# Designed miniproteins, single chains, continued (5): the designs that were tried, part 29

Each design is a single chain, and the fold is of that chain. pLDDT is the mean over its residues in the fold that is shown.

## One batch from the design tools (miniprotein)

Design m16987
Fold by ESMFold2-Fast:
Structure m16987 (fold): chain A 70 residues (1-70)
Amino acid sequence: DSNDQVRSYLTSMIDGIVSMMKSMGYPQDQVDRFRQQLTNRMDQMVSDGQSVIQAQTGFIDTASQLVSDM
């Protein structure tokens, strides 16, 4: 799969998560930090050449861990 497809997919997921956090009343600084952490994970997954399915599974797990640590 192309890196652009993985990036596009994960960026949409990040935008969705960030929008949900904002709607739930999370402080802007926490939302910004969370977005940055997810973006860094996305860049790592793309660099590792993961498929869309692998990136989706790993990213959901990572996002769940980050939310659990909040």
Scores: mean pLDDT 74

Design m16988
Fold by ESMFold2-Fast:
Structure m16988 (fold): chain A 88 residues (1-88)
Amino acid sequence: MELTAEELAEIAMKGAGSDDELTPEQGARAAKYGAEALGVPVTDEQARRGFEDAARSLGSDTLTKEGAFQMAVAAAGYAAGGSVVPAP
């Protein structure tokens, strides 16, 4: 399924139960719903990491709808590619 960044952000915000701003807890939920909408199922941990990456990149502890796309893509990236920890 093809989704625009705006449609993905709406799905993520709806999943989080927020229409304006995402707290870290809501952000993890939003990232999970957004990534699943992209066809990439993610764990709660991967979703939280995606939110944290987006929040860090945008310099904010909370994200609005504008950040929702970025966190969903980051969460999907963790599930699809994985953060491969190279052997020491």
Scores: mean pLDDT 69

Design m16989
Fold by ESMFold2-Fast:
Structure m16989 (fold): chain A 76 residues (1-76)
Amino acid sequence: SNFEEGLKALEEDIKKLEEAAKTDTSVPKQVYIDGLRRGLGSLDQMEKQITDPKLLKRIEELKKRIEKLIEELKKM
């Protein structure tokens, strides 16, 4: 479904961002935090439209991963 494809794409984007945030870059950590916050907003919109409990669980786990990464970036 469109939601499964969108969720998979977002999971892959977050995985790439987790890796990028670990490398020495000239990109300020605030840019990563702002991108991650936009990802949370997208997940909130998806969550309101999805009734499949397995997809909702994946959304919840991805939200936790994003929130953890934001907190780790803030402490750096």
Scores: mean pLDDT 79

Design m16990
Fold by ESMFold2-Fast:
Parts: C-alpha cells; structure tokens; sequence
Structure m16990 (fold): chain A 74 residues (1-74)
C-alpha cells in the first residue's frame, strides 16, 4: 500500500541519515540498495530509479553530504 511505502521510505531515510552522520557510508549505501531492490520487487520502478540515482550521487559526494548533515544536526 502507499502508506506502507511511505513508512518504508521514511524509516530508510532516517537510517541512512543516521549512518551518514556517524560516518558509516557503507552502511548508508547498503540501506539504500535494499530499499531500491524492495521497491523494484513491489513494482515501484520510478522510486527505485530515484534511489539508485541517489546511491550514485552519495558514492561520488559522500564526504560533502556527511558534513552538511552534521551541520544541519548541530
């Protein structure tokens, strides 16, 4: 359901942000990979594509994103 997908996205986003703030880039990427795969299995291909694009962005810009999240959390 849309409610279940919204909850999944919210929980995954929270976990990704916590991992990035803690310096666990590999953990953050793993969470995003699992999310993308689950969305693909459920037929939410556009959302899965967005998550995979975010994974590539995070791989290239991990340190900058991590620093920005720490600044926003302060």
Amino acid sequence: SEEEITKLLRESTRQVNQALIAGDVEGALAIMEELAKKLEELGYLDLAKQIREQIEYFKKNAEEIQAKLKELAA
Scores: mean pLDDT 80

Design m16991
Fold by ESMFold2-Fast:
Structure m16991 (fold): chain A 110 residues (1-110)
Amino acid sequence: MAEEIKEYLEKLKEGLGKTIETYLLLMNSPYSVDEILEKLYELLSKPEIAELTVKEFYEKYKDSDELTRDAATLLYVLAFSKGLLDETAFKAVEELSKEEDTSPFHLIFD
C-alpha cells in the first residue's frame, strides 16, 4: 500500500506536474507541488484513508489545516476532471498516475 502510493505519486508528479502547478496557482495555494504530494503520501499511506472515495476524502480533510485542505482540494479537482470522484482515493491516484501533461493551456483555452 504505502510503497504503491509513493510510486503512483512520483508518476503523478512526472506526468502531471505542470497541471498540478497550474491548479495550485488557481487555488492561490502557497505550497509547492512537492509539499502537496508529500502531504498526500502522508494521508494516503494509511489504508483506512486510501480506501475512502475521493468525495469522502475531501469531506474528511476540507476543514483541516491549510496544507492538508489544499492537498485534499487538489486531489478532488484532478479526480473531478477525470470522472474519478466515486473511486477510492487509492484508485484515483493510480489512474491519475497514468496521465501526461499534453499542454494544460489547450485544455483550458481550446
Scores: mean pLDDT 80

Design m16992
Fold by ESMFold2-Fast:
Structure m16992 (fold): chain A 100 residues (1-100)
Amino acid sequence: AEEALKKALEFLEKLKANILAAADADGLVPVSTLEEIIKKEFEGDELLAQQYMSVFRSQLAPGATTATAAQIDAAVETLEAQERRLVEGVREAEELARRR
């Protein structure tokens, strides 16, 4: 569980850095570029790519064509919280199964 969480957090940190590296002079990342980066990172897993993009889109204003660094940070924090929650849920389920 801890190793899986560590790998997930390292992946999210690298993904965030890759997205922020695509920012323009004003710190804005084009949504089209964000979609391209996520599709490339999840080649062969369209469902996971769609799930990640849904989290990023939830931080965007309706009709926004660019994302701010703060919105990217908020999306990554949401994804990290989801990964931690999943690992905790698995651990709790395993403890409950051992007690039953």
Scores: mean pLDDT 79

Design m16993
Fold by ESMFold2-Fast:
Parts: sequence; structure tokens; C-alpha cells
Structure m16993 (fold): chain A 118 residues (1-118)
Amino acid sequence: MKICENLRQEGVNYLKSLSKEDFVNAVSSVQTGKVENGVYYAGTNDSDLTTKLALLVQRYYDLCQKTADLSDYQGLDLQTQFLASLEYVVLGKKLNLNEIKSVSDRAVKLYDAVQQTS
């Protein structure tokens, strides 16, 4: 329990330390990773920011919530699947990112939601 809350808080604190522009640009540059069982695994050309968040998400799902049902996001772009895997870790809920047309707007919605957390 406490380790899962610590990982969530680490993710929240990291996102709060980033500018909106840096986060949106990092998400938009996601092209070389992969998704397995709803979890994003960073590729060699992903940003350090994306890689750090992906490793945190992987650790969270391994230790706390072994799989995520992200079937709503299957067949969407890799950037949106990264955001979908991240949203459960940092917010504990879905943001219905599939209802938003652009990757940049999806990234902004997640970023803004995290900024509003305590």
C-alpha cells in the first residue's frame, strides 16, 4: 500500500516540477516505445522525461496494479497509450482522453489534472 502511494506521489511531484510545454513536447515526441498489457515501455529515442515516467509506471503496475484495462485506448496512437498508462498511476482514474482529438490536448488535460492534485 505505502509503496504504491509513494510511487504515485513521486509521479505527481515530478509532473508538478515540469513546465506544461516540456511535458507536451515530450509526449508528442513518443514514437519508439511499445505498449504491453496497457503499460507503456519507453524506446531508445524517447526523452529522459518520458523514460523516467514510463519506468515509474512500469514499477507501479508491477508492484500495485499488475495490469490495467486500457482496451479503450488500444489502436490509438502510441503517445495516447503512454498518457493512458500514466493517468492511472498519477490520478487513480481515467480522464477519457479518447474523447479528445489531439495528442497535445490530451497531454494538456493530464498535466492540468495533476496540477490540481494535493
Scores: mean pLDDT 77

Design m16994
Fold by ESMFold2-Fast:
Structure m16994 (fold): chain A 77 residues (1-77)
Amino acid sequence: AEEKVKKVAELTKEATSKLKDEEVAERIENLALQAMLALSVDKDEARAAALLKEVARLTKEASPELEEIAEQIEKLA
């Protein structure tokens, strides 16, 4: 759980640092935070998986160059 949370935080930070759109970056950060809370606090793996898939989708839609990072986030779901 802790290892997965760290990877979500790292990948999300890398993705948002490459985005020029602050609104999209903030939305990705908020969804990633909710996924991390689902994993660590709520212990709801199904909800975390759904949130991580949404983070990956938004990341890929925001920039095609972030597709590899999006795939890594999706694999954590």
Scores: mean pLDDT 81

Design m16995
Fold by ESMFold2-Fast:
Structure m16995 (fold): chain A 85 residues (1-85)
Amino acid sequence: MLYYLGLLVEGKGYILKLNEKSEILDMEIYKAETGEELKELLEKYAPNASEIKEISLEELAEILNQSLSDLRSMKIEAAYLAKVE
């Protein structure tokens, strides 16, 4: 199974492709000003995703195996998770 993470940070949409072990396989950066624009980018990059879900910063910390305080310092405005079979 593959995962895509969308992160909205200071007018940029980061699309991260992850495996089941949360290892980063690919990363792309696009202009995005809203969570809706970020979600549309995820739909384009993961067209076979069964679900695209907005996730909390706490859920993001668990997925990335990062501390919540470190993620708070990154100024993440929105995060989305897409799962691909």
Scores: mean pLDDT 79

Design m16996
Fold by ESMFold2-Fast:
Structure m16996 (fold): chain A 79 residues (1-79)
Amino acid sequence: SAADAVAEAVRRVLEATGVPPTESLTRALVEAIRRARSVEEAVERASLVAATYQPRPSDRPISEEELLEAVRREVERHF
């Protein structure tokens, strides 16, 4: 599914970079998906956000499952 494609792309980037899942990263990913005009653009924009994200010490940690579920829900809501 479209949601699976975007979530899997994000998961792979987080695995490759070691970026911790946070509420701030989740919000940035959701915003990237909302601005995308296609599923393919959502994959590219979300992957770029995850790859370039710079975590702050004050960022609230969440589970990877919660982050990926938020990504899936936004893709399903938007497309």
Scores: mean pLDDT 86

Design m16997
Fold by ESMFold2-Fast:
Structure m16997 (fold): chain A 93 residues (1-93)
Amino acid sequence: SMKKDLLELLKENPELLKLAESLLKKYPVWEVLYLLKDLNEYAKKAVEKFLEKYPELQPYLENFDDILEVRKESPDEAVRKEVEEIEKIKEKL
């Protein structure tokens, strides 16, 4: 399971483990990786190790800023609010 493999890589940092568990309840794995990759050096290295096992997810991370920009302009208010919440999470990290 991708979720179990990600959590295993974060087990040495209890705060990051708790954050990742919380985010994985609401967001798919690639969005959680996007939020973690810029958080700190430990999280960045964990994301890099995860992508060595799941290299197919790399394009999702590289294109996710573009995806968020398109979704920010969505006519659906719920979609725009989701982007705002993702941006707030990223700012707090």
Scores: mean pLDDT 78

Design m16998
Fold by ESMFold2-Fast:
Structure m16998 (fold): chain A 64 residues (1-64)
Amino acid sequence: MEKINELKKKYEEEKAELDREVARMAQHLAGYRADPEKHLPALQAEAVRASEEIDKMDELEKEI
């Protein structure tokens, strides 16, 4: 029982982090439309982080 509650807490923490990363990506997307070459590296970095958080959340969900 405790393990399930701990996994749910970790899932919510990762979800909050993903929400923050999505907000950062939205800011970089605004810049990307004006200058793609300048902002592309930042968008790629945030996309990688978001993908890693999604994978982490999927693994936590499988354990619940």
Scores: mean pLDDT 77

Design m16999
Fold by ESMFold2-Fast:
Structure m16999 (fold): chain A 88 residues (1-88)
Amino acid sequence: VSPEEALEIIREALEVAVRLGLLSEEEAEEAVREAERAIKAGEDPRELALNVLDAALGGVEAARAQGADPELVAAAEAELERLRARLE
């Protein structure tokens, strides 16, 4: 995965977390900037994207356990699964 592709996947995963109310838009923007800096520092873009996706999926499970809207949870899970497939 290119750095640009990994950052796109990270942005999309964080946007899912914002829609579920797990993260603010400001926190998501900060996380993207942190990911950009990590990639520039020599971190593997694919590993970073996978870690963000795993964290977002964990957030979806936590939201489900806390009684979040089942429709939003299902949509978020499907979107994150599609993003994960792009890293294959």
Scores: mean pLDDT 85

Design m17000
Fold by ESMFold2-Fast:
Structure m17000 (fold): chain A 85 residues (1-85)
Amino acid sequence: SKFSITLPDGTVVELEIKDGKIVSVSVDGEKVDFKELGKSNAVEFTLPDGRRYGLEILELTEDSIEVLVVNLDTGESQILTGKKV
């Protein structure tokens, strides 16, 4: 399933999730490289403009996702909610 999450700056990130694992990260429809952060539900990725983010799934339902997002350049964090696309 795919979920859409809007970052604090308005950037849209899509996550593809299979069996509770993040298997793909896309920004504005383009796949980006990501690294697992010790768990299949946590990843690090870089936006096309060079900004780096960490993301951990806190809650996953059939139609919604709650994530912890960390701006790795500033250390600021937020809890964001996304929905299935």
Scores: mean pLDDT 79

Design m17001
Fold by ESMFold2-Fast:
Parts: sequence; C-alpha cells; structure tokens
Structure m17001 (fold): chain A 69 residues (1-69)
Amino acid sequence: SAEEKVEKAFEKLKELIEEFKKNPSAEKLAMLQQAVREFKEALEEYNLEPDEEQKKLLEEAKKLIDEFK
C-alpha cells in the first residue's frame, strides 16, 4: 500500500539520521539527502501529508544537512 511504502522510506530515513549522527561523512550526507528526497517523493506520489513524527524527522534531517560543513 501507499502507507507501507511511505513507512518504509520513513524507517530508512530514521536509520540514516542515526548513522549520520554517530559517524558523519560526506558519503553519509549524500545518502541522507537521497533518503529525504525519496521520502518526500513518496508522500507527493500518493498525495499524503506527513504526520507530526514524520515532520519532526524531516526537520532533524534538514538541520543535520544544513549544519554539516
């Protein structure tokens, strides 16, 4: 289902955020950016709005990406 695809993308994003926080690198940054895009694309494809937990995770990913230098 659409919800299952979105949830799978969400879990992958969550795992990549945790890995990036533990050991940040340019390679992991690229993987994290890709996971964010895939999650947003899944939501758009099925015309779904992110829930509060999903919004918080996207905000955390954005902060990590923006702060990496």
Scores: mean pLDDT 82

Design m17002
Fold by ESMFold2-Fast:
Structure m17002 (fold): chain A 60 residues (1-60)
Amino acid sequence: MLTKEQQEIAEEIIKEALERYKKGWSVYETLKFAEEAARKAGFTDAQIQLILSELTVRVV
């Protein structure tokens, strides 16, 4: 489970990724951006997978 602060950071990453997708980025580029941003923010591999799954539902 993500803490409240981690949820807020994850939502900002998802929001930024969705804005890039709306500007014409591919699904692949959008997911790769979110993965890299989450990794830089210190999320674990399991948490990154949760973030990518949520983003995929919103994109696809």
Scores: mean pLDDT 82

Design m17003
Fold by ESMFold2-Fast:
Structure m17003 (fold): chain A 90 residues (1-90)
Amino acid sequence: KLSNKEIIDLFLEVLAEESGRSVEEVRERLRAGYERLKELAKEYDTPLAKFVLNTDFEEFMYYLAKLTAEALRKANELTPAEQRFLEAIE
């Protein structure tokens, strides 16, 4: 079974394919989004805010990958990158 880092890398490849961007551009955009989300989370005392504040970027990305996999399992058709990612996360 693949490591969390390998699963995250496959997830980033899916997002890069879908967005027409490089993996590095997608990673930077997601990191910037995560930093903004952490800043917002400091203003709230909710279970979701506490979850975000208690994760690092890798942990948060793995969580997003799992949520994306659940959504993709409901799709009628998958790209080769999406199929590879789904097989890896199982």
Scores: mean pLDDT 79

Design m17004
Fold by ESMFold2-Fast:
Structure m17004 (fold): chain A 95 residues (1-95)
Amino acid sequence: GSPMEQLLARIDELEKLAKEKNLPIVAQALSTLKGNLQKAAPKMSPAQQQRFVAEVTPVLEELEEAIKNNDESKIAESLKKLDEIAKQLGDEIAS
């Protein structure tokens, strides 16, 4: 798949791990996703970079801070934002 499709698959994995409420595993998966995003970003179109880096990266940072602070409400909020962005990006690829 494209770099965008690969990142969407990693986001789906992160969301599945988060449902199990194992915060250390979620933190590790988040770190892996951030690394994958850094490697994939230079291979993306400018439009894909704008969407992913500008919209996804801040939400991943919010999620990381929420996990560090053990803030269940903020974790849920950040995951909801991430899911919404991932769905919108998935729809754009399918269109």
Scores: mean pLDDT 75

Design m17005
Fold by ESMFold2-Fast:
Structure m17005 (fold): chain A 71 residues (1-71)
Amino acid sequence: DELKERVGELLEEAARSGSLSIEEAAEYYTKIAEALDNGDIEAAVKELEKAAEKASPEIAKRIRELAEELR
């Protein structure tokens, strides 16, 4: 739950900064949350890395740090 909240907050910040659309942020969140619910850490990390590629450098760093915590 806390992990999903952190993912949601980072993606919301990326959308607010304009580096992601609201629709893109929601789509990444859904895929990451589904992967986490299924225990598919590789899928969750992959989607986090994709979101980081679209985010600003500051937000991308935070997303990648979260992905590293999952491994």
Scores: mean pLDDT 82

Design m17006
Fold by ESMFold2-Fast:
Structure m17006 (fold): chain A 71 residues (1-71)
Amino acid sequence: EISAAQLRAIVLALMKELGTHGVTFDQFMAAMKRAGIAVPEEFAKELKKLAEENGGKVSAREIVELYEKLK
């Protein structure tokens, strides 16, 4: 099981590497795969919808809030 702190750390590290405020759904999924972390299907579907609503990108805060909501 992934913790909210671990999830935040991965996303913040990815944002720092990319020099961006947010990440795309594909960038997030690729980062989780590199970290060896399985993403639940329901979380992945909801995150993809959230990214589409936000013009293609999500922040670390939004990702963590979604994770806490779907716990």
Scores: mean pLDDT 79

Design m17007
Fold by ESMFold2-Fast:
Structure m17007 (fold): chain A 63 residues (1-63)
Amino acid sequence: MEEEIERLRKEAELYEQGVQNLRDAAARDPGSAAAFQAAIDEMNSRLEEYRKKAEELEKKLKS
């Protein structure tokens, strides 16, 4: 379970970094902002899923 939480956190961190990189790219190229926003929205959706799963597993460990 602890290794699973670590993997989920690692995945969330990778998506979080990806979102930040896309935000930075959108700021530098406003002409492509719409395409970057669509990618950001998709990554944020996946990031929320990984965070939720990690949180549920953490709660089970604390109980």
Scores: mean pLDDT 79

Design m17008
Fold by ESMFold2-Fast:
Structure m17008 (fold): chain A 82 residues (1-82)
Amino acid sequence: SEELMREVMEEAIAANEERHPAGAEALRLAAEAAEARRAGDAARLAELEARGRELEKTAGEEIEATVAYGKELAARKLAELA
């Protein structure tokens, strides 16, 4: 569900802001890119994807750690829903 995915994103961002600030920013960019895709805003999507690529060049390990956290959180929440 989109509501569940938004909740997971928001929790993962909040949990990682201090420890992995670049990872939290990558999740924010991913959430905005998903919204741009739904709206058909190709220019905004391209801008967000370019920013994400630059962030990955300097903080790839932080991004990977934060994405892994989000995936684990999503799996836990899905398991709780049976």
Scores: mean pLDDT 82

Design m17009
Fold by ESMFold2-Fast:
Structure m17009 (fold): chain A 64 residues (1-64)
Amino acid sequence: SDAERQRVIDETRKRMDEAMDEIDKEVKANPEMSKQEYLDRLSEAALRVQREAQRRLAELDARE
């Protein structure tokens, strides 16, 4: 349980890093993207990653 919980946390960090890298690549591929659009993309990625992590942690906590 603790090891699985730690794995979810570690995977969440990796997912966030990967999402940021993908957004950076998208910015380089689309030079028309504004700073605001970039920030909106980061915010959306953060919310998505956070919700997935919360769901996975809730499933671990709901073991009964």
Scores: mean pLDDT 81

Design m17010
Fold by ESMFold2-Fast:
Structure m17010 (fold): chain A 94 residues (1-94)
Amino acid sequence: SNVDKAKKILEELEKLRKEIEEIYKQAMANPNVSKIDILDVKSLLETVKYLIKRLKDALENNYSDEQIDRLIKVAENVLKRAKEGIKRFKEKLK
């Protein structure tokens, strides 16, 4: 179901949020990381946090399957971008 899929995506987003928060802390502590890269990490973190909030609100308020499906599609795009961003940021922290 779309609800079950949304719950799985929410769990994956929460895991990625924790990873991005850790990367953000490391980037802030590293003088070799550019201000632009720090802003990119922060922007990604804010995007993931906002989507987590939207998905939680949708699930708690019993949004329609159509509304949940639209959020899932947005979330899948953000998950892909977040995974790619995490790999890129980890490379820069080495």
Scores: mean pLDDT 87

Design m17011
Fold by ESMFold2-Fast:
Structure m17011 (fold): chain A 84 residues (1-84)
Amino acid sequence: MEEAERKMKEIREFLKKLGEEVLKKRLEVTKAVADALRAIGDQLQRLIEARKAGAPDSEIQKLEEQMDRVAKEQVAKLKELEKK
């Protein structure tokens, strides 16, 4: 659990800082930041529910990988939008 919680905290902090920067530079990207946070939040909620249900470590690892992929995709998308 601690490993997943640590990674989620790191992702959340990174996105918060990215969101603050985007809001200052480009208001038009604000919605994209909100959408990214929502998508990652959904993955986090799924991971929390799986942990509470006592899912095996292999399942948890797959959920963590999926969440990491979603986070990376959203971050890459935001970086592209921020450049223009």
Scores: mean pLDDT 75

Design m17012
Fold by ESMFold2-Fast:
Order: C-alpha cells, then sequence, then structure tokens
Structure m17012 (fold): chain A 64 residues (1-64)
C-alpha cells in the first residue's frame, strides 16, 4: 500500500542519515538492510532507489 511504502521509505531515510552522521553502528546497519529488503518488495521511484543504493554502499563499507 502507499501508506506502508511511505513509512518504510521514511524509516530508510532516517536510518541512512543516522549511519552517515555517526560512527558505524552494525545494529543500525542491520535494521537499515531489513528496511531496504521491505522496500524492494515494491517498485521504487528514483528517490527511493537512491536511498536503497546508499544502504548498499554502507553495507559494502562495513564488510570485513
Amino acid sequence: SAAHRARVLRRLRTLVATLQEGPLDLEALKRAVLSMQESLGFRLSEAELAAARSLEEIAERARP
């Protein structure tokens, strides 16, 4: 639904902002990845894709 999509994307943006501003928090990263997976269950707009790509970049940097 549109309401569910908006809520997931708002959560994604908040988590991305938190991860970008502070020191790397692996629990926050895990939550962000789960939110991205939920977002990928539906078609993404350009802005939504940008948020999802940011999470992928953060996940790559956190990888050992």
Scores: mean pLDDT 59

Design m17013
Fold by ESMFold2-Fast:
Structure m17013 (fold): chain A 98 residues (1-98)
Amino acid sequence: MARIEELVARAAAELADRLDMSREELALELARLAEEAAKIAEEEGDEALAELLRRLAEALRELAGEAPAEDEAARRLAEALRNRNLDEIDAVAAELLA
């Protein structure tokens, strides 16, 4: 967990410096960070968190217009993010972490 927290903190600081990013550019940057976090989670033995983070990265790439999400959970996350539905994001996360 500590390595993921450090990555997230660095990402937050870097994003704060890039306040003038487009929505698409921001989504791609967040997707990259989610993929890095997924690798760290897998290395630390948290396969459920790694799977959640990979699907989040896929959802963010769809929001950026790079590629459509093929996984059902990733598609649900992309739709929830478009609609700013935090409850649905929490529901999908809970299902993947179980």
Scores: mean pLDDT 72

Design m17014
Fold by ESMFold2-Fast:
Structure m17014 (fold): chain A 96 residues (1-96)
Amino acid sequence: SAFEAEKAAVVARERELAANDEAATARELLELMIARLELAIKELERSPEATEEMLEEARRYLELLRELARDPALTRAELEERLRALEEELEREREE
């Protein structure tokens, strides 16, 4: 299926970047994160256990990653800082 092909491609890319993490660009890491999250959302949409809130959170995260991808000058250090800030924000919302 197209979904299985997409999943296999993402897994292969993740392994490639993990083997050469120091050489990976911010764009390559961000594109992988977007691809992984898009696959996760597709799996959630097919799961009877997924809640509306889970889907909304995942889609919001995806939109934030896409906004980062619009910056052609994004450095790896800036990506790491932005991801940390986003994770802290999402963690705080869950503790409410």
Scores: mean pLDDT 73

Design m17015
Fold by ESMFold2-Fast:
Structure m17015 (fold): chain A 67 residues (1-67)
Amino acid sequence: LDKELDERIKKLTQELQQRLKEADAQVEELSKTLPESVVRQIARDSAIKLTGEAIRRIGDIVDEYLS
């Protein structure tokens, strides 16, 4: 049970890390052409989306395990 849960969490973590790297690269590129205020807003929106998705997916995994 612990091993399967660990594997699912690891997979989710890897996917989220990859998405964060992509978001970081996009924000860095945008910072060269857009005002700081706009870049901050884009970064904040991206963080909110990723956090929400992570919480939802973790909840789904836990629900499956409690069944």
Scores: mean pLDDT 74

Design m17016
Fold by ESMFold2-Fast:
Order: structure tokens, then sequence, then C-alpha cells
Structure m17016 (fold): chain A 73 residues (1-73)
């Protein structure tokens, strides 16, 4: 279910943070979780998660990078 996918994505994000994964990988996990919340109809939470991903992308990726542009949509 969508709810199970969200829970799995949240757990993955937590594990990546705990393991000290690369910032770009953490940003990708935030972006994935945000897309799942859009599907669930929770636009406020999705925006918050996208903002976190964008913050990390701004630090690590150029603004013309496809991943940065995709996250900003």
Amino acid sequence: SLEEKIKEAENRLKELKEKGAPDVEIAQAYFELARLYVEAGDESKAQELREKALEIFEKNLPKDHPLYKAAKE
C-alpha cells in the first residue's frame, strides 16, 4: 500500500542519516518521500520534505543539474 511505501521510505531516510550516508543520497531519499506524500494528498508535508532536499542539493549540486530542477518542481 501507499502507507507501507511511506513507512519504508521514512525508515530508509532514518537509516541513511544514522549511517552518515552522502548528502546527495540523503537528499534523494527526502525527494522520494516527498513524492509519496504528494500521492497521499499531503502537500504540506511534501513541500517540507522537498525544501530539505533542495537545501542539500543547493549545497552539493549545481542549480542546472536535472535532480535539482526536478526537486524544485
Scores: mean pLDDT 77

Design m17017
Fold by ESMFold2-Fast:
Structure m17017 (fold): chain A 66 residues (1-66)
Amino acid sequence: MTEEELRKLFEEVSKGKKYMTPEEAIEVLRRLGFTREEAERAVKAFSKDGKVTPEELLAAVRILES
């Protein structure tokens, strides 16, 4: 998955918002082929304020690919 593809998915799911919800981020990660359990753990680690930025979503993808 490229960074550009991830940014496009972020825009589609966030509907132009600056942040997405943890639930929306979990949906994106599941569309990328990760399990719900993996997605929930990654999002929980990075979403401390109930908001997920594009940078935090990218970090979650990187930790799941490692």
Scores: mean pLDDT 75

Design m17018
Fold by ESMFold2-Fast:
Structure m17018 (fold): chain A 55 residues (1-55)
Amino acid sequence: MVTKTKTLKNASLDEATQAAAELARELIAQGYRVVGASIKEEGDTVTVTVVAEPA
């Protein structure tokens, strides 16, 4: 399994969703299959995590 994480400050949900889409696209381009994504909000910090496995 491969996990990609990106942390954003003062981000909107749209910005977090776009970040998740970019991480997923990178993993798919590398030959991985995306199996999950999560967005965690904590104050002004948004953490985006995408999980993939070899396809």
Scores: mean pLDDT 81

Design m17019
Fold by ESMFold2-Fast:
Order: sequence, then C-alpha cells, then structure tokens
Structure m17019 (fold): chain A 75 residues (1-75)
Amino acid sequence: SYEEVIKGLERALDAARQGNLDEAATILEEASKKAPNEEIRNMLLATAHAVRDAANAEQAAGIVEGLLKIVKEKS
C-alpha cells in the first residue's frame, strides 16, 4: 500500500541521514515488496541502488527525500 511504502521511505530517510546507506537501501528493497504498483516498485528499487552508490549521507538522504515527495503526491 502507499501508506506502508511511505513508512518505509521515512525509515530509509532516517537511516540515510545517520549514514547507514546499506540499511537505507535494504529498507527501500523491503518497501518495494509492499508497493501498490509496478511504477512505485521500480522507483523504490532504482532508489535503493542509487542510495548504495551515493558519495555521502547528505546525497543519499536527498535521493530518498525526493522519492518520498513523489510517492506522497501519488497517494
């Protein structure tokens, strides 16, 4: 559901802000299993990959925050 995905994104954002990029990516991958449609699932998986490749916590947090805003607009 959108609600479960939003909760997952908020937890991933907290992990990213703490510099726990692998944890943030794993949370996004778990959230993808609860995605309401294929578009949201694919965005979560792509975002998880981008978070793992991020240079620092600030960049990773920005990536997660961007997706969180998009998902909230679609819910």
Scores: mean pLDDT 88

Design m17020
Fold by ESMFold2-Fast:
Structure m17020 (fold): chain A 58 residues (1-58)
Amino acid sequence: MTLSDVQKAEIMRALAQADGDYEAAAKRVGVSKGTVRRIFREAGEDPQLLRSWLAAAE
């Protein structure tokens, strides 16, 4: 599925709150564990993307 930047920011925040538990973060946001892992990898490759997503969520 195509995620909005707001949803990507929510995934990253949920993952941080879950202490890196992909399944718990996925359950919180309502996405698959694979989606959480993909978004975490994407944010790790480009920190500017993470900042952009967080700005969109505000």
Scores: mean pLDDT 76

Design m17021
Fold by ESMFold2-Fast:
Structure m17021 (fold): chain A 100 residues (1-100)
Amino acid sequence: SPLQIHELSFEELKELFLEYLDRLLADAKENLDEETYEEVAKLLEEARAKIEAAKTIEELKEIAVEFFKELEELLLKAFPDIDKEAFRKHIEQLIEWIRK
């Protein structure tokens, strides 16, 4: 990533997170079956509402951590043939990046 999350203002971080959710929704619609897409879309809608209500960077980071953990569980359930260890490590790296 060209931007480090800890250098962003609260409003910039919030906007970036919302833009990320929009991209993820578009990618999910293109690449997932209808049932899995509906589950991902619901998770994204719930995350968006939490982000829009958030008032601090700490709240945004907590929302992001919770979101990525829920997304991991959903995708691992939908795609059992994924390398679960590699996928979990990738999500863990994203969470650590968000916390910095």
Scores: mean pLDDT 76

